Designed miniproteins, single chains, continued (3). Designs and how they scored, part 36

Each design is a single chain, and the fold is of that chain. pLDDT is the mean over its residues in the fold that is shown.

## One batch from the design tools (miniprotein)

Design m9233
Fold by ESMFold2-Fast:
Structure m9233 (fold): chain A 70 residues (1-70)
Amino acid sequence: KALEATLEASFMDPEVRKKKAELDAEYAAIVAKTAAIKSADARKKAIEMAKQQMKDELLAYINELAAKRT
């Protein structure tokens, strides 16, 4: 419970929230760009890559903060 509370607080932390907002903006920009792609397959790939990158980046950032605080 304490660990989860710390993780939630970290997620609510201004730095983590700022990172999340930046990633959300990048994801939205990529999705908007894919709307100009007439190939459905190419659009699907671009969106899936963006989703994975966003997930990995956010998770790595949170993990680094947690590891630093041992």
Scores: mean pLDDT 72

Design m9234
Fold by ESMFold2-Fast:
Structure m9234 (fold): chain A 90 residues (1-90)
Amino acid sequence: MAEEYRKLYEELKAAGKSDAEKQAYLLAKRAGATELTPRLTEVLEKVAELEREKKLSEEVRELLERLVEAAENKDAEAFREALDRLEELL
């Protein structure tokens, strides 16, 4: 549930984690692929930089939406596929 993930986010905040790392962990945990957290953290940090420079492509945005959808559906395979594609583009 979203409430459980909110609680986990607050715990990670207390541990001094970055926003990208916190979001990566919550998404990876929801998808059942917590071991992908470091890779997703790197991707989210690159996405944040591209967004600040207004260089974020529509393809990257679509893959981020697919990544979130895979996490909501607890589809670890789709989540990993979206992450692999994001890493190839970034």
Scores: mean pLDDT 77

Design m9235
Fold by ESMFold2-Fast:
Structure m9235 (fold): chain A 101 residues (1-101)
Amino acid sequence: SVVSEAVQELLKQLLDKPIGTKAKKKVTYEEDGKKVEVEVEATKLSEELFEVKVKIKVEGEEEEFYLILDKNGNLISGVASSTKNEKLGKTLEERLEEQKK
């Protein structure tokens, strides 16, 4: 997904940076005929862990997610401020399924 690509790009940018470094990216795209605006902020917590804040706007509705990811973008823990975006919820479930391996 475009969100996953933005997250991965920021994580790659932070791999060679000092702990505590922040990187931010804003992306606009269309999904299922809807305009989606995504703002991602990533903070390097350690060589293995990154804190990621994702803010998604779709048709005037806004959702925020706070995620702890590893350097490969795998979900370690996460909190969503809204659960109304069914497609984003499915993406988070897919990442949780990958962690059950």
Scores: mean pLDDT 70

Design m9236
Fold by ESMFold2-Fast:
Structure m9236 (fold): chain A 73 residues (1-73)
Amino acid sequence: LEEEAEKVIKDPSKVRELLDILRNSEDDNEVARAVEILKLVVARSEEAREIVREALEEEEDPGVRAILEELLE
C-alpha cells in the first residue's frame, strides 16, 4: 500500500485510474485497496487532493460521493 501510494504521488494521473476503480469495479477487495491507496495519497499530495475534489464535484453516485468526501477530511 505505501509503495503503491508513493508511485501515485509521483504520477498523479494514476489518481484518476483509482477513481475509475471506485466507480466501475465489482471486486470489493479491489475497491477497498483503491480507497486505502487514495487515503495515503491525498494526505501527502495537494495535486491528488485537488483531483479528488474535482471528481467529487462531478460525481452523482451517492456511495462514491461518500467515499470521496471521507478521503478529503
Scores: mean pLDDT 79

Design m9237
Fold by ESMFold2-Fast:
Structure m9237 (fold): chain A 62 residues (1-62)
Amino acid sequence: GVTEAAAERALAALQAGRGGGAAASVYFGGDKGPNAQEATRAGWAAVQAGDLAAAREALLAG
């Protein structure tokens, strides 16, 4: 799983990048949990919906 600190950094990176095709590996700094792909997809969908709390919860599940 992703740590809270890593999930928060990923959220900050997603917002700062404004979704311009930044690689998922950049958001996690290369340290991915076993469910990181699913967590990243759910987190990204939540960010696009404007729900940062849901995005953080999704990333923490990775």
Scores: mean pLDDT 63

Design m9238
Fold by ESMFold2-Fast:
Structure m9238 (fold): chain A 76 residues (1-76)
Amino acid sequence: MEELLRKVDLGVVGLAAFLAPSMEKSDEFIEYVTPIVEELKDENGFAPLEEVLERVDPEHAELIRRAARVFREIAS
């Protein structure tokens, strides 16, 4: 079920923001990444992971990958 791990919703963004090293960095992440996910998301609220990762800074991409991994562990 790697298909679910190739999608980003606002829940994944929220978890990634929570994993940020500070509240300032969390706010910066939300402000920067949320519009990208909103632009790319389908009618089910999911954006393609690869497209989101291509549009964000490497630092933000790593937070998103970590959040997606945590969601995989919860879904297992």
Scores: mean pLDDT 74

Design m9239
Fold by ESMFold2-Fast:
Structure m9239 (fold): chain A 86 residues (1-86)
Amino acid sequence: SKEKMKKNAELTIKTAEKGVELARKLYDIARKTNNPELLERAKRVAEGALKVADNAIKMAQEIGDEDLVEKARSVKAEAERLLAEI
């Protein structure tokens, strides 16, 4: 159903948001501790969040929910900005 697809898109967006939050946390710790292994992990988590956000955009577009598309794009932009900092 459209309602089920919308819930799935919302959950996918939340997963991407949590991924960006985790990647930012790992990046902050890596910078403070000069830890290259945590920096690499932050990068991988951010790359994962980017892919999840991309999937969320596609889901939101399929159901025609412009608010969810913009929210997913916002999360993708955050992941891209973080990757550019790393």
Scores: mean pLDDT 90

Design m9240
Fold by ESMFold2-Fast:
Structure m9240 (fold): chain A 73 residues (1-73)
Amino acid sequence: GTLDAEGMRRAAEAIAAAGLSEEDVERAEKALAGAQSRSPDPTAASVALAVEEIRRALRGEAAEIAAKVVEQV
């Protein structure tokens, strides 16, 4: 699947609401932007690329929480 602009906003809001630290939320938002830049369609981010970038940017439980949140959007 892909995240359009609304999907990206909902994912960021859900990550912020998931109880992660502000630092981990910032890392996750940067990971989402990285996925968008790597996606074939510049108006959408690939969910698979977003999960991959999140798992690279975050560690441990925070990475798992953020990745699951993105997959639910």
Scores: mean pLDDT 76

Design m9241
Fold by ESMFold2-Fast:
Structure m9241 (fold): chain A 105 residues (1-105)
Amino acid sequence: SKEEKKERIRYLAGLAGIEPTDEQIERALEFAEKHGLSTLEAALLVVIALMEDDSPVPIIRLMVGATVEGLFSGEEISLALQRVADALGATSMEELKAKAREVLG
């Protein structure tokens, strides 16, 4: 359901140390559904949009947390990150962050 997907996105973003608003989660989910992306990819969109410009630490935290809990492999997360970049039409980290922020408002 939509509510289950929102809770999953919130949980995964929490592994990154990111606390999105309900509105930000809904925008990420709407973007993900429009582009055929998963809840993991929606959560990565949220993390990318809300993380600091020069720090990959939230993405690393998500990767470590998700793999330790047996939710996703590092390869699955790397592929999901590439799918988010492709959906946003981003070819650099700077573009990826800027475009992710536009989606969330």
Scores: mean pLDDT 86

Design m9242
Fold by ESMFold2-Fast:
Structure m9242 (fold): chain A 75 residues (1-75)
Amino acid sequence: GEGFAVGGGLGPSSSDEERRKVARKLAEALLERGILTPEQAEELEKEIYKILKENPSDPRSSYDIGLLINRLIAK
């Protein structure tokens, strides 16, 4: 099943729900600042959630999220 029983002390969210909340929070922050449209924020939330779900302990996730934001804004 989805989830982690060991390694909770590593810092990253161990639950799928927490990863969704992080993705949503970041997308909403950019929407609130007027950086993204509602449609772009929704797309960003989906992509961030996917990155966090697949790479919960990978420090490259932050870099990948940054690149995604830049690509989304640049278009």
Scores: mean pLDDT 66

Design m9243
Fold by ESMFold2-Fast:
Structure m9243 (fold): chain A 96 residues (1-96)
Amino acid sequence: ELEKLYKEALELAKKVSELLKKLAELTEDPEKKEEYLKGAETIVPSIEKFKKNAEKAGYSDEEKKEKLEKFIKDLKEAEKLLEKEIEELKKKKEEE
């Protein structure tokens, strides 16, 4: 179960990273572009860092599960918000 949750979190983090890269391509603001690219670079490493930190902290399997389930929920929410922002930026370009 833990390996399944970890794989799901990594897969979602990769998808969020790709959406952030897409936002960077669509934005004309150089500051926002830099922020999106930085986010894309850090999201997957953050999940990997969690695995190492959880091992060092001696977290129980139940504690690891709870934290991974929260990461998965947060990543799914981020995916939805980023997809909405991409659509809004595309709509703006269609109107200009």
Scores: mean pLDDT 80

Design m9244
Fold by ESMFold2-Fast:
Formats: C-alpha cells, structure tokens, sequence
Structure m9244 (fold): chain A 90 residues (1-90)
C-alpha cells in the first residue's frame, strides 16, 4: 500500500536526521507519484535517489534496505545501487 510505504520512508529519513523541509518536499513528491500510479517499488527508488542527491548516502542506503525488507527490491538490486552510490559519494 503506497501510503504506508510513504509513511515508513519518511520515518526512516527522520531517524537518519534529514531536514524536515526535505522530508516535507519529498512527501509531496511521493504522494503525487502515487496518485499518478507509481508502484511502491518506484516510490522507494525515488526516495533513495532524492536522499542520495542531497549527499545523504546513509539515508539512501537505509531506504534501499527497507525496500529489500518489504520485498519491493531484490537484494542484488539494492547492493548494486549502494555500490554505485558509494563509488560516487566522494
């Protein structure tokens, strides 16, 4: 369920110390994506990408691990994305 996935993503971001302004903007974006028919998998990917774009690598990793735990991403997909993020995080 998209709403539950969005709520869980935002909670992970708060636990990771993301700024409330970022969280508020991301919530709006994820809700618009869900209204447009985005899958829970796409919501997880968008949230991880946005956290990475802010330079918050550990937050992005936490979201990808959440996606694996919920069966929305394969372990291999998450590990490949984490490796790519770490490679470009410098």
Amino acid sequence: EAEKVIEEILEILREQGMEEEFIEELEEDLRRMAEAGASPEQLVAAAAGNAFGEGRIEAAKAILRYGVEKGLLSEAEAEANIAAMERFAA
Scores: mean pLDDT 82

Design m9245
Fold by ESMFold2-Fast:
Structure m9245 (fold): chain A 56 residues (1-56)
Amino acid sequence: MSMEEAEKELLEKEKELVRQVATGKLSSEQASKQFEEYVKSNPALKEAYERRKKGA
């Protein structure tokens, strides 16, 4: 997975979790935990997430 692909995967997962929270399917805490587990499941996603935090 390229860095660009990983960044897109993170953005799509984040958008999906935000939608699930907005529709009442997940709590904010559940969404945060799922996102963190998703990021940790793939080294490329973890690197993209750390890079995003450094950016702003």
Scores: mean pLDDT 78

Design m9246
Fold by ESMFold2-Fast:
Structure m9246 (fold): chain A 81 residues (1-81)
Amino acid sequence: SMPTQIMIEMYKKAADEAKEKKDFLRAGLGYKGLGDIYYSLGDYKSALKFYKLAAKYFEEAGDEKLAKEAREKAKKVEELI
């Protein structure tokens, strides 16, 4: 739907801008949001991609709890492909 596409574009823009500014926590949160949206749409390949990106940026931010949660989400989604 149009509202879902608008949310995807907003999260992509926010994540990319945060990445350019080296705000790795915000970048991770943006990519996690994209993963959650694609998971809800049943697009598990895209969800996996964005959960892996979220885990990478949470690790760079030093947030081990969020990084672990994102890795676990990525692993669960990979089992569905």
Scores: mean pLDDT 88

Design m9247
Fold by ESMFold2-Fast:
Structure m9247 (fold): chain A 63 residues (1-63)
Amino acid sequence: ATSLKGESPFVPTEELTEEQKKLGEELSKDSMRLLKAAVTAASTGKRLSTAEFLDIAKEKGLL
């Protein structure tokens, strides 16, 4: 029942605005989601190197 009261009410934001951060995250999520779906469908159970992963994504037009 002991609650630790940490002094962290305000987290300083980086030079990037919240809108810029959201845009970057959405782009990353979209790209990762499409990449993951395509690779998962094409290669379940086989481990691919990062280069092969990227090549498959390019061939499928995901990048």
Scores: mean pLDDT 55

Design m9248
Fold by ESMFold2-Fast:
Structure m9248 (fold): chain A 55 residues (1-55)
Amino acid sequence: SAAEKSAAGGGKAAASGMPAEAAAQLARWQTDRAPGSGPEGAEKAAKEALAAALK
């Protein structure tokens, strides 16, 4: 059902500990190994957002 699929998606995003989009970006950067901005910037930003939210 659509409702169950939507709920599952939301749960996965929360379980990831970081926004799914940020995780996807990191995976792409690792595969491509492009130095543009670097994946560390995205990961650091995601961690900062999580730390702030936990407070």
Scores: mean pLDDT 56

Design m9249
Fold by ESMFold2-Fast:
Structure m9249 (fold): chain A 59 residues (1-59)
Amino acid sequence: MLSPEEAARKAAEGGKKMVAAGMPAEKAAQLSSHEVKEAGGTEEHQKYAEEAALKAGNG
C-alpha cells in the first residue's frame, strides 16, 4: 500500500481531477480527505489533500 505521504499526494491529485470534471470543490475535498484517512494518513495528510482540492476549485 502507499505511504501516508504518497496517499496524500495521490488523493490531492484525485481531488483536483474531480473538481476539473465538475465536482464541487468542497465535495472533492471531503472525498480526498476520506481516502487519505482510509490509507492511514495523519490529520496533516488529510488536511493537505483537502486544501489541494479546495484550492483547485478556487483557481
Scores: mean pLDDT 77

Design m9250
Fold by ESMFold2-Fast:
Structure m9250 (fold): chain A 94 residues (1-94)
Amino acid sequence: SEIEEIIEKLRTGENALEALKKAIEIVKTETDEDVILALVEAALVAAEQHKDDKEVLEAGIELATEALNRLKNKENILRIIGILIRLIGLLLDA
């Protein structure tokens, strides 16, 4: 599926910015919280491979922020908040 291809690209860190932009568009309409979580968790893996790339880090933050607007489950919200804090920390160090 397109989602699985995006997750794989994010996990490998190849074309990370393009994959993040596609993930942001998917998350805006996605209702499956497990899919949203998988995309944001994969985005953190991409961000940690691209610590000096501010555009990748900013796209990861945008994705996590968009995910928070979609989530209803408290445990899932807390997980994304943790990822968002890590992404912001990476951006501040970049």
Scores: mean pLDDT 88

Design m9251
Fold by ESMFold2-Fast:
Structure m9251 (fold): chain A 72 residues (1-72)
Amino acid sequence: GKMEEEAEKLLEEVEKEAKTNPELSPLGSEIAIGMARLALGVGKAIGDPEFAVEMLKKILEKVKKGELGFKK
């Protein structure tokens, strides 16, 4: 469905941002990707793709701002 496709696109965007953001440490990048994968997994497990979309949007914003607490 539309929300499931949006969640998968957001996961891809988080993974790309985490891998390409030079301000993130390797650990920070791994945490960002892990959090994004967990958000998608939880949304699928509980049958709530809207939850996954909302969590992934929040993670993406934090990754873009370098706000994940594990800077270089």
Scores: mean pLDDT 80

Design m9252
Fold by ESMFold2-Fast:
Parts: C-alpha cells; structure tokens; sequence
Structure m9252 (fold): chain A 95 residues (1-95)
C-alpha cells in the first residue's frame, strides 16, 4: 500500500539520520521517541524502540539500529509510519 511505502521511506530516513549522530545522541533521540509514542498510546511501537535502545547499548549503534528496523517491521503500517516520523523528528532535533 502507499502507507507501507511511506512508512518504509520515513523509517529509512530516521535510521540514516540516527546513524549520523553519536551513540549517546541516538539513544536520547530514541528515549524521547519512546515518551512520545507512550503519550499517543502506541505501546507496541514504544516497546520496539526500547528493544532497539537495549540492542544499541549491548551491541553498538549499527547492530542496534538494524535490530530496531526489524522490530518496527512487525508493527502495522500506520504504527510504523507514526513511529518513523517521531524518530526522524527527534533525530533531526539533535543535529
């Protein structure tokens, strides 16, 4: 669907933007994303991002962001789109 394509593009932009940041700024952008997702009641998306943060801490930024992308792909297209946009917005604020 068009929503699937838009979600994929936004997630790819968010991950690419996060990859340009320091590990600490990436973790903080993702923490801020979790808080926004929780306020919106998007519990599954918030949990996916928390798992991504945990993986970044244990395995480094590249492995953690790849894992996060995989976790987001388990969400509905609309939840992926919202999560991707929030992550992108938070990452851009840290540039």
Amino acid sequence: SSIDQRAQDVIDQAIDTLRTLSTDDTIQALRDSVRDLERRGLTRAADAVRRGIDYIRRHGQDVGLSHLRGQLNTLSPIDRLVAGQIMLDQAQRRR
Scores: mean pLDDT 91

Design m9253
Fold by ESMFold2-Fast:
Structure m9253 (fold): chain A 63 residues (1-63)
Amino acid sequence: GPEAERRRARAAEAGRRSGAAAGGTGQWDLYKGGLGSPEAARRAVEAAGRGDSEAAAEWALQS
């Protein structure tokens, strides 16, 4: 539901901030191994990095 989507989008945003501070690599590692689908996790992090919270939530749900 929308609650889960918001939680996933915020998690992707937080991961993006932490990963970006470390040089960007950490953001992929955080979600690529955590969300079940590495491709969906990567897309969610990329969307969050662009500030596209709705796309990030969409991809996080694909995990």
Scores: mean pLDDT 58

Design m9254
Fold by ESMFold2-Fast:
Structure m9254 (fold): chain A 66 residues (1-66)
Amino acid sequence: SMVEELEKFASTLTEEQLLQKLKDINDEYEKKGLETGKVKEYVQKAVGENLRLIGAWIDVKLKEKE
C-alpha cells in the first residue's frame, strides 16, 4: 500500500534528514506556486505532503521498540 511504502521510506530517515526533506518539499512547492500563480493550491499540497511524511516518520519511530 502507499502507506506501507511511505513508512518504509520514512524509516530510512534520521531526524535531520526528515527536516531536510520537509524543507525540500516546501521549497519545491513554493517555487511551483510562484511560477504558476497558484500559491494557495501549492501551499495546500505542501502542507498535505508534509503532514503525511511526518505522520509516517512518527509511526515508524514509535514501532522501533516492536
Scores: mean pLDDT 81

Design m9255
Fold by ESMFold2-Fast:
Structure m9255 (fold): chain A 78 residues (1-78)
Amino acid sequence: SELEKQYEELVKKYLPEFEELYEKLKKLPPEELAKLGKKYSEKIKEEIERANESGGDIEEVEKAVKKLLEELKKIAKE
């Protein structure tokens, strides 16, 4: 489906940034890293479900991904 292709493209587009960020964030205690992952995986899941219900609002999913990266970059700098 078109929506599946858009999700695959988002994953490929942002995966390198998440990998770089993970290398910085893995310096955090495992429990803090897990807490962040749980918090933001829930937010991303909600946006994905919303996009599926709307029939393809991938822009909202991409906004959520960008917001997640921005917040994680702030944590990685501290």
Scores: mean pLDDT 72

Design m9256
Fold by ESMFold2-Fast:
Structure m9256 (fold): chain A 92 residues (1-92)
Amino acid sequence: MTKEEEEAFAKLVRILADGFTRGLSVEEIAERIKAELTPEQAEKALLGLIDQLSVSKSQKAIDYLNFLRELAEALGLEKVVEKIDEKIKQMK
């Protein structure tokens, strides 16, 4: 990841953590991401986040992946949706 991609990733994680904790809707979180990140930055950051979740088989990790899947659909990021579906199948 470049330094700019790392900053975009950090922003994404903070938006997700705040939104999830406060019970914001997926649509509201998607609007915040669109305001702070370009579509390309959002796609790369989400793909990077999913890769970092690689080893967790906890209920919390599965719930988080399902949340990210709905968010990716709201953002129109089909590649991210596909990546999440693949990871969930691996976790079983």
Scores: mean pLDDT 77

Design m9257
Fold by ESMFold2-Fast:
Structure m9257 (fold): chain A 89 residues (1-89)
Amino acid sequence: AAELLREAAELAREAAKLTLQGRYDEAIELLKKARELAGKVSEELAKQVEAALEAVEEAKRNPEDAIKVVGAAMTALATSEDLYLAAEA
């Protein structure tokens, strides 16, 4: 179980970096995989990943909105940290 959450955390962290680079489609694919992995362990954690996914999808629709892009990346990074902490618990 911990290994799935750790993998999901790494995917969410990479998605945050890709979002800052404007590589939204790649970030979305990584977050979809992270949501699937987190969902195998906890529906609550899967919902947190889903929120990050929605934020990145919104940034993709509004790529000129720097606040939305940075906000989406920060949400993905926070989700990564939460998943990693859950893996260590």
Scores: mean pLDDT 86

Design m9258
Fold by ESMFold2-Fast:
Structure m9258 (fold): chain A 77 residues (1-77)
Amino acid sequence: VDAALEAIGVAYVELLGKIFSGDTSAIKSLELLDKAVRALLDGDYDSAIKLLEEALNDPSLGDTSKKALQEAIDAIK
């Protein structure tokens, strides 16, 4: 869980940076990550994995965020 949360945090920081620079396209991915973190904290690992996989399908994600989210999914599985 801790490793998954740390990896999600990397993607979250990158997406926040995009939003603060005026790129609002990252808002939906940020919402998916927020829901995934909530699911992890609630012990709903199936929902967390699904939400992270949906976030990975966002073309606005950089390679660093994509790698981090994949590491988060692998840490939960």
Scores: mean pLDDT 77

Design m9259
Fold by ESMFold2-Fast:
Parts: sequence; structure tokens; C-alpha cells
Structure m9259 (fold): chain A 56 residues (1-56)
Amino acid sequence: LQRWVQVSQNLTSSEILAIANKYKVNIVAFDRASRKALLQSDDPVALQMAEKELTS
């Protein structure tokens, strides 16, 4: 499963990576200009949890 997520402006690159690692979700692409991250996981719950924390 893959999903584009609009990352919160208050998160640093290291925080984004930490959140992805926390939920075992891969960041396969990150557009710095638009702050969109492409998340990948076989676990839909992990994707939802990572998306929620990254967009908060």
C-alpha cells in the first residue's frame, strides 16, 4: 500500500524519519517544496497511524 501525505510544517526531516521508523512505514519519496511524503507499508493500520502523526 502507498499513500501521499501532506506533512505538518512544524516537523523536521529527522522527526519525519523517526515517525516513519516508529510505525515501520517506508518513505519512498519526499517532495520538500510541497512537503508531501509517499508512505509505503503492507499494514493499513501502520499507514493510518503514521499519516495521522505526520499531519498533526
Scores: mean pLDDT 82

Design m9260
Fold by ESMFold2-Fast:
Structure m9260 (fold): chain A 58 residues (1-58)
Amino acid sequence: DLVKISQELVELIIKNKDLPMEELIKIVKEFIEKHPELTVLPDDLLKIIIENVIELSK
């Protein structure tokens, strides 16, 4: 279920939002590697997604 996996990813980002961006990118990449149903994105796009998730959670 892509919706459930996407929600888990969002929760993972929010839970770790106080970590440096480099560490967040590593955590998100490890999550994507465990869920091959997700699209593999380059680090620059992952950073943009992470920043937007954190901003929208405020």
Scores: mean pLDDT 77

Design m9261
Fold by ESMFold2-Fast:
Order: structure tokens, then sequence, then C-alpha cells
Structure m9261 (fold): chain A 98 residues (1-98)
């Protein structure tokens, strides 16, 4: 179970770095992702919800700021959505451990 949580977290980190690179906001996206991961690991069910909410807000901001053509916007949205989905998986697995 911990192994599955770690795999989901690592997948979220990879997709977050991709979204950050596409938008030029890599440091901000990585920092927000690490904080969301910390909240999921340490905050129980409420922390998991707070972490996911933070990532959802960042995802909306990144999608809105993708000023390049539709392909870059779509890639940014796909990467951010994948990161959020993997964090959701990690949160669900963490809640099952509580």
Amino acid sequence: LEEKIEAAIEAARRHAREAGALTGREEEVVKATEEAIRLIREGGAEGAEAGLARMSRLAAELAAQAEADAAVRDRTLAATTAAARHLGSAANLHIKLL
C-alpha cells in the first residue's frame, strides 16, 4: 500500500514538472506539488482534501496562463490533470490507511 502511494506521488511529481516546464513556472509548480504531497501524508483526510484543492487551483491558473497555441494549452491541461489524478489516488490510499 505504501508502495502504491509512493508510485502515485512520483507520477504526480513527473506530471507537475512537465506542466511547470510547459508554462515556465517549474519552481512554483514543484513547490506547490511538494506542499500538497506533505498535506496528504501528514494531514489525514482533511490534509488530503486541502492538498488536492491547492493543486486544483494551480491547475486552473496554469491552464488559463497557457498563452501558446491550442496544442501547448492542451498539453499543459493534460499534464496538470494527470498530476491531480495521481495525487487523488495517493490521498484515497492514505485515507484507507486511517
Scores: mean pLDDT 71

Design m9262
Fold by ESMFold2-Fast:
Structure m9262 (fold): chain A 91 residues (1-91)
Amino acid sequence: SMGERVRRLREELGEEVYAELKKRNPQLADDLMKKLSPVDLLELIVSYIDDPERLRAFVEAITGKPLTDEEVEFLVELGRRALKRLDEALS
């Protein structure tokens, strides 16, 4: 079904977000993986892509560590890429 395809794509995109995080910031990826599944991380970044300061606050609350502006910008970029791929799959 279309719903199952979307669910699987969200899981795959969440795994890709973690894979990209591991390449650039393995410690941030490790800290987030302890609290968030790939789908949970994807939903978080997509939900706050237009509110990067809320994204920062939520991630900092989860990890217990401050985030740099570059780290927040990278998460937003990953969210924008994932959202584009979701939109394309639904078109």
Scores: mean pLDDT 85

Design m9263
Fold by ESMFold2-Fast:
Structure m9263 (fold): chain A 79 residues (1-79)
Amino acid sequence: DEEAKRQALEALDEALLRLGEGDVEGARKAAEEARRYAEQVSKNRDPALGALEEALRALDAGDVREAVAHLGEARRALE
């Protein structure tokens, strides 16, 4: 459980870093990885998964600002 949370937070940090670098595809891959680990977390799973789903939709739409906001929401939910 703690290991899955750590991995999800690391993947979220990677997604945010990639977006800061302009790497939208790398951010998507990191966000998908974060979603896989978040599915294994028992506490605050649903709000984290909801925020990750919204972040992935924002990335699909090219809305980088929205993606950053939702990735931040997922990170806060898991802390």
Scores: mean pLDDT 83

Design m9264
Fold by ESMFold2-Fast:
Structure m9264 (fold): chain A 72 residues (1-72)
Amino acid sequence: SELDEAIARAIARMIAADPSLAALPEHTLRLLLYEKVAEEMVQKIRKARELSKKTGKKIKVEINFVELLLKG
C-alpha cells in the first residue's frame, strides 16, 4: 500500500510536469518512472564512490526506494 501510494504520487508528478504523459498507458508510465529512479540510484552510488576514494573509508549506500519515488 505505501509503495503503491508512492508510485501513484510519482506518476501524478510526472504528468503535472508533462501533461502529454496523461495519454500514455499506466504500464508505460511505470516504466518511465522506473528508468528515472534507476538513474537517481546510479548517481547516488557514483557520489558515494567518489567520497570513498577521497576519504579512504568504505561508504555504505542506503537506497530507500520509497524516498527516491517521493523526490520526483
Scores: mean pLDDT 77

Design m9265
Fold by ESMFold2-Fast:
Structure m9265 (fold): chain A 87 residues (1-87)
Amino acid sequence: MYQELLELPKKALEAAKQGNIEEAKKYLEKAIEVARQLGEQTGWPEPVQEAIRKLEEALKALEQGNIEKAIEILEELIKFLEEVGLK
């Protein structure tokens, strides 16, 4: 679960940078599902809530065609997740 929470945003970021927007959206949707499941199991710690918020913001940016904004949000999220020590 922790590894997927870090891996899926990285895959979404790579897909977005390659212009594979539908693939990036799919990875983000799966990441949101994994993060919500982790939240339910861990009692909603702040890092999980922040991860869900950032993932939803990135997905919305892609849906609106703002690819650069989605990339920025994903890079910030990945750095945050690595700094809080989620595996």
Scores: mean pLDDT 81

Design m9266
Fold by ESMFold2-Fast:
Structure m9266 (fold): chain A 87 residues (1-87)
Amino acid sequence: SIDDIYAQMSTLIPQDVFDQFVNQDQQLVQQAQAGQISIAQFVNRRMQTVRKIRQQMDAQGVPYDTIMQFVSLATQLIGAQVRQLQA
């Protein structure tokens, strides 16, 4: 579930980064549900945020396996949200 993915992500990244990621996610989901942005724009904006977090983690020397777990979870989250937006 989306809540399970969030719970797993919260163990991999700092709390402040996680809170910002969740807040941006809620704003973009609301904008997509209201028809203010397309699903493609939603995906593109979320993927840009994931790439920035990945680059920051790499620059800080976070282990590659941890970075890839974060990217995998974020990709799964975006996929689940797209399915809900299409329903």
Scores: mean pLDDT 84

Design m9267
Fold by ESMFold2-Fast:
Structure m9267 (fold): chain A 86 residues (1-86)
Amino acid sequence: MSLEEQVEKLFEEIERIKKEIEEAKKNGDIEKVEELMKEMSRKMIELQKIDEKSTDEEMKKRIIEVMEEVQKFMEETQKWVEEQKA
């Protein structure tokens, strides 16, 4: 599988996980949200490894932009989890 194909697949998986997190939040399923956050963290590590191997500046820029968006999403999700446990 090419690096480009791996990146596109990871982007699709990240979008799926984001949707599943939003559904779990609507259902108040804190445990499911925490599990999905761990899955998301693993996908972020995979993207970081691809970025380190890539020489394509445009691909690197896309990866960084997605990683920044996911990081903000994860920070908001973590705050939600903390508020639910309070």
Scores: mean pLDDT 84

Design m9268
Fold by ESMFold2-Fast:
Formats: structure tokens, C-alpha cells, sequence
Structure m9268 (fold): chain A 77 residues (1-77)
């Protein structure tokens, strides 16, 4: 089951769905935790299939948002 902190991460990503991805730094600052702790929670959520994490930009987005973007691209073909 998701911890309250992981639920807060998902909530932040949902609130920023229109902006796309949210940086690990911003998640850490909003939750008052270290970037290392935020990264661990994001990686756990990625393992559960709830979040997509981009290691290059160090950003995370809801998998639902990413899948919706892919569906829009497919509809344009």
C-alpha cells in the first residue's frame, strides 16, 4: 500500500499535470524532505507503475498523464 508521503508525491504530480513533469528538487522542497528521499519515493512509485521518471532531467510525471499524451499523438496519425 502507498504511504502518506507517496500519496503526497502523487498529489503534487497531479496538481502539475498541465505543466508536465515536476523536478525531484521541487518535490523535495514542497514536502520538506531531502532530494535523496524524494528520489527514493519516486523510484518506488515508478516500480509500481504509477510514475514515469526521467533520469536525464531528474523529473517525474504521473503515468496517466504520459499515457494521455501518447494517446493524443496516436490520434494525430
Amino acid sequence: MLTPLEQRVLDILRENAEKGAVSIREIAERLGISQATASRHVRRLEARGLVVYDAVSRTAALRETVEASQARMLAMV
Scores: mean pLDDT 74

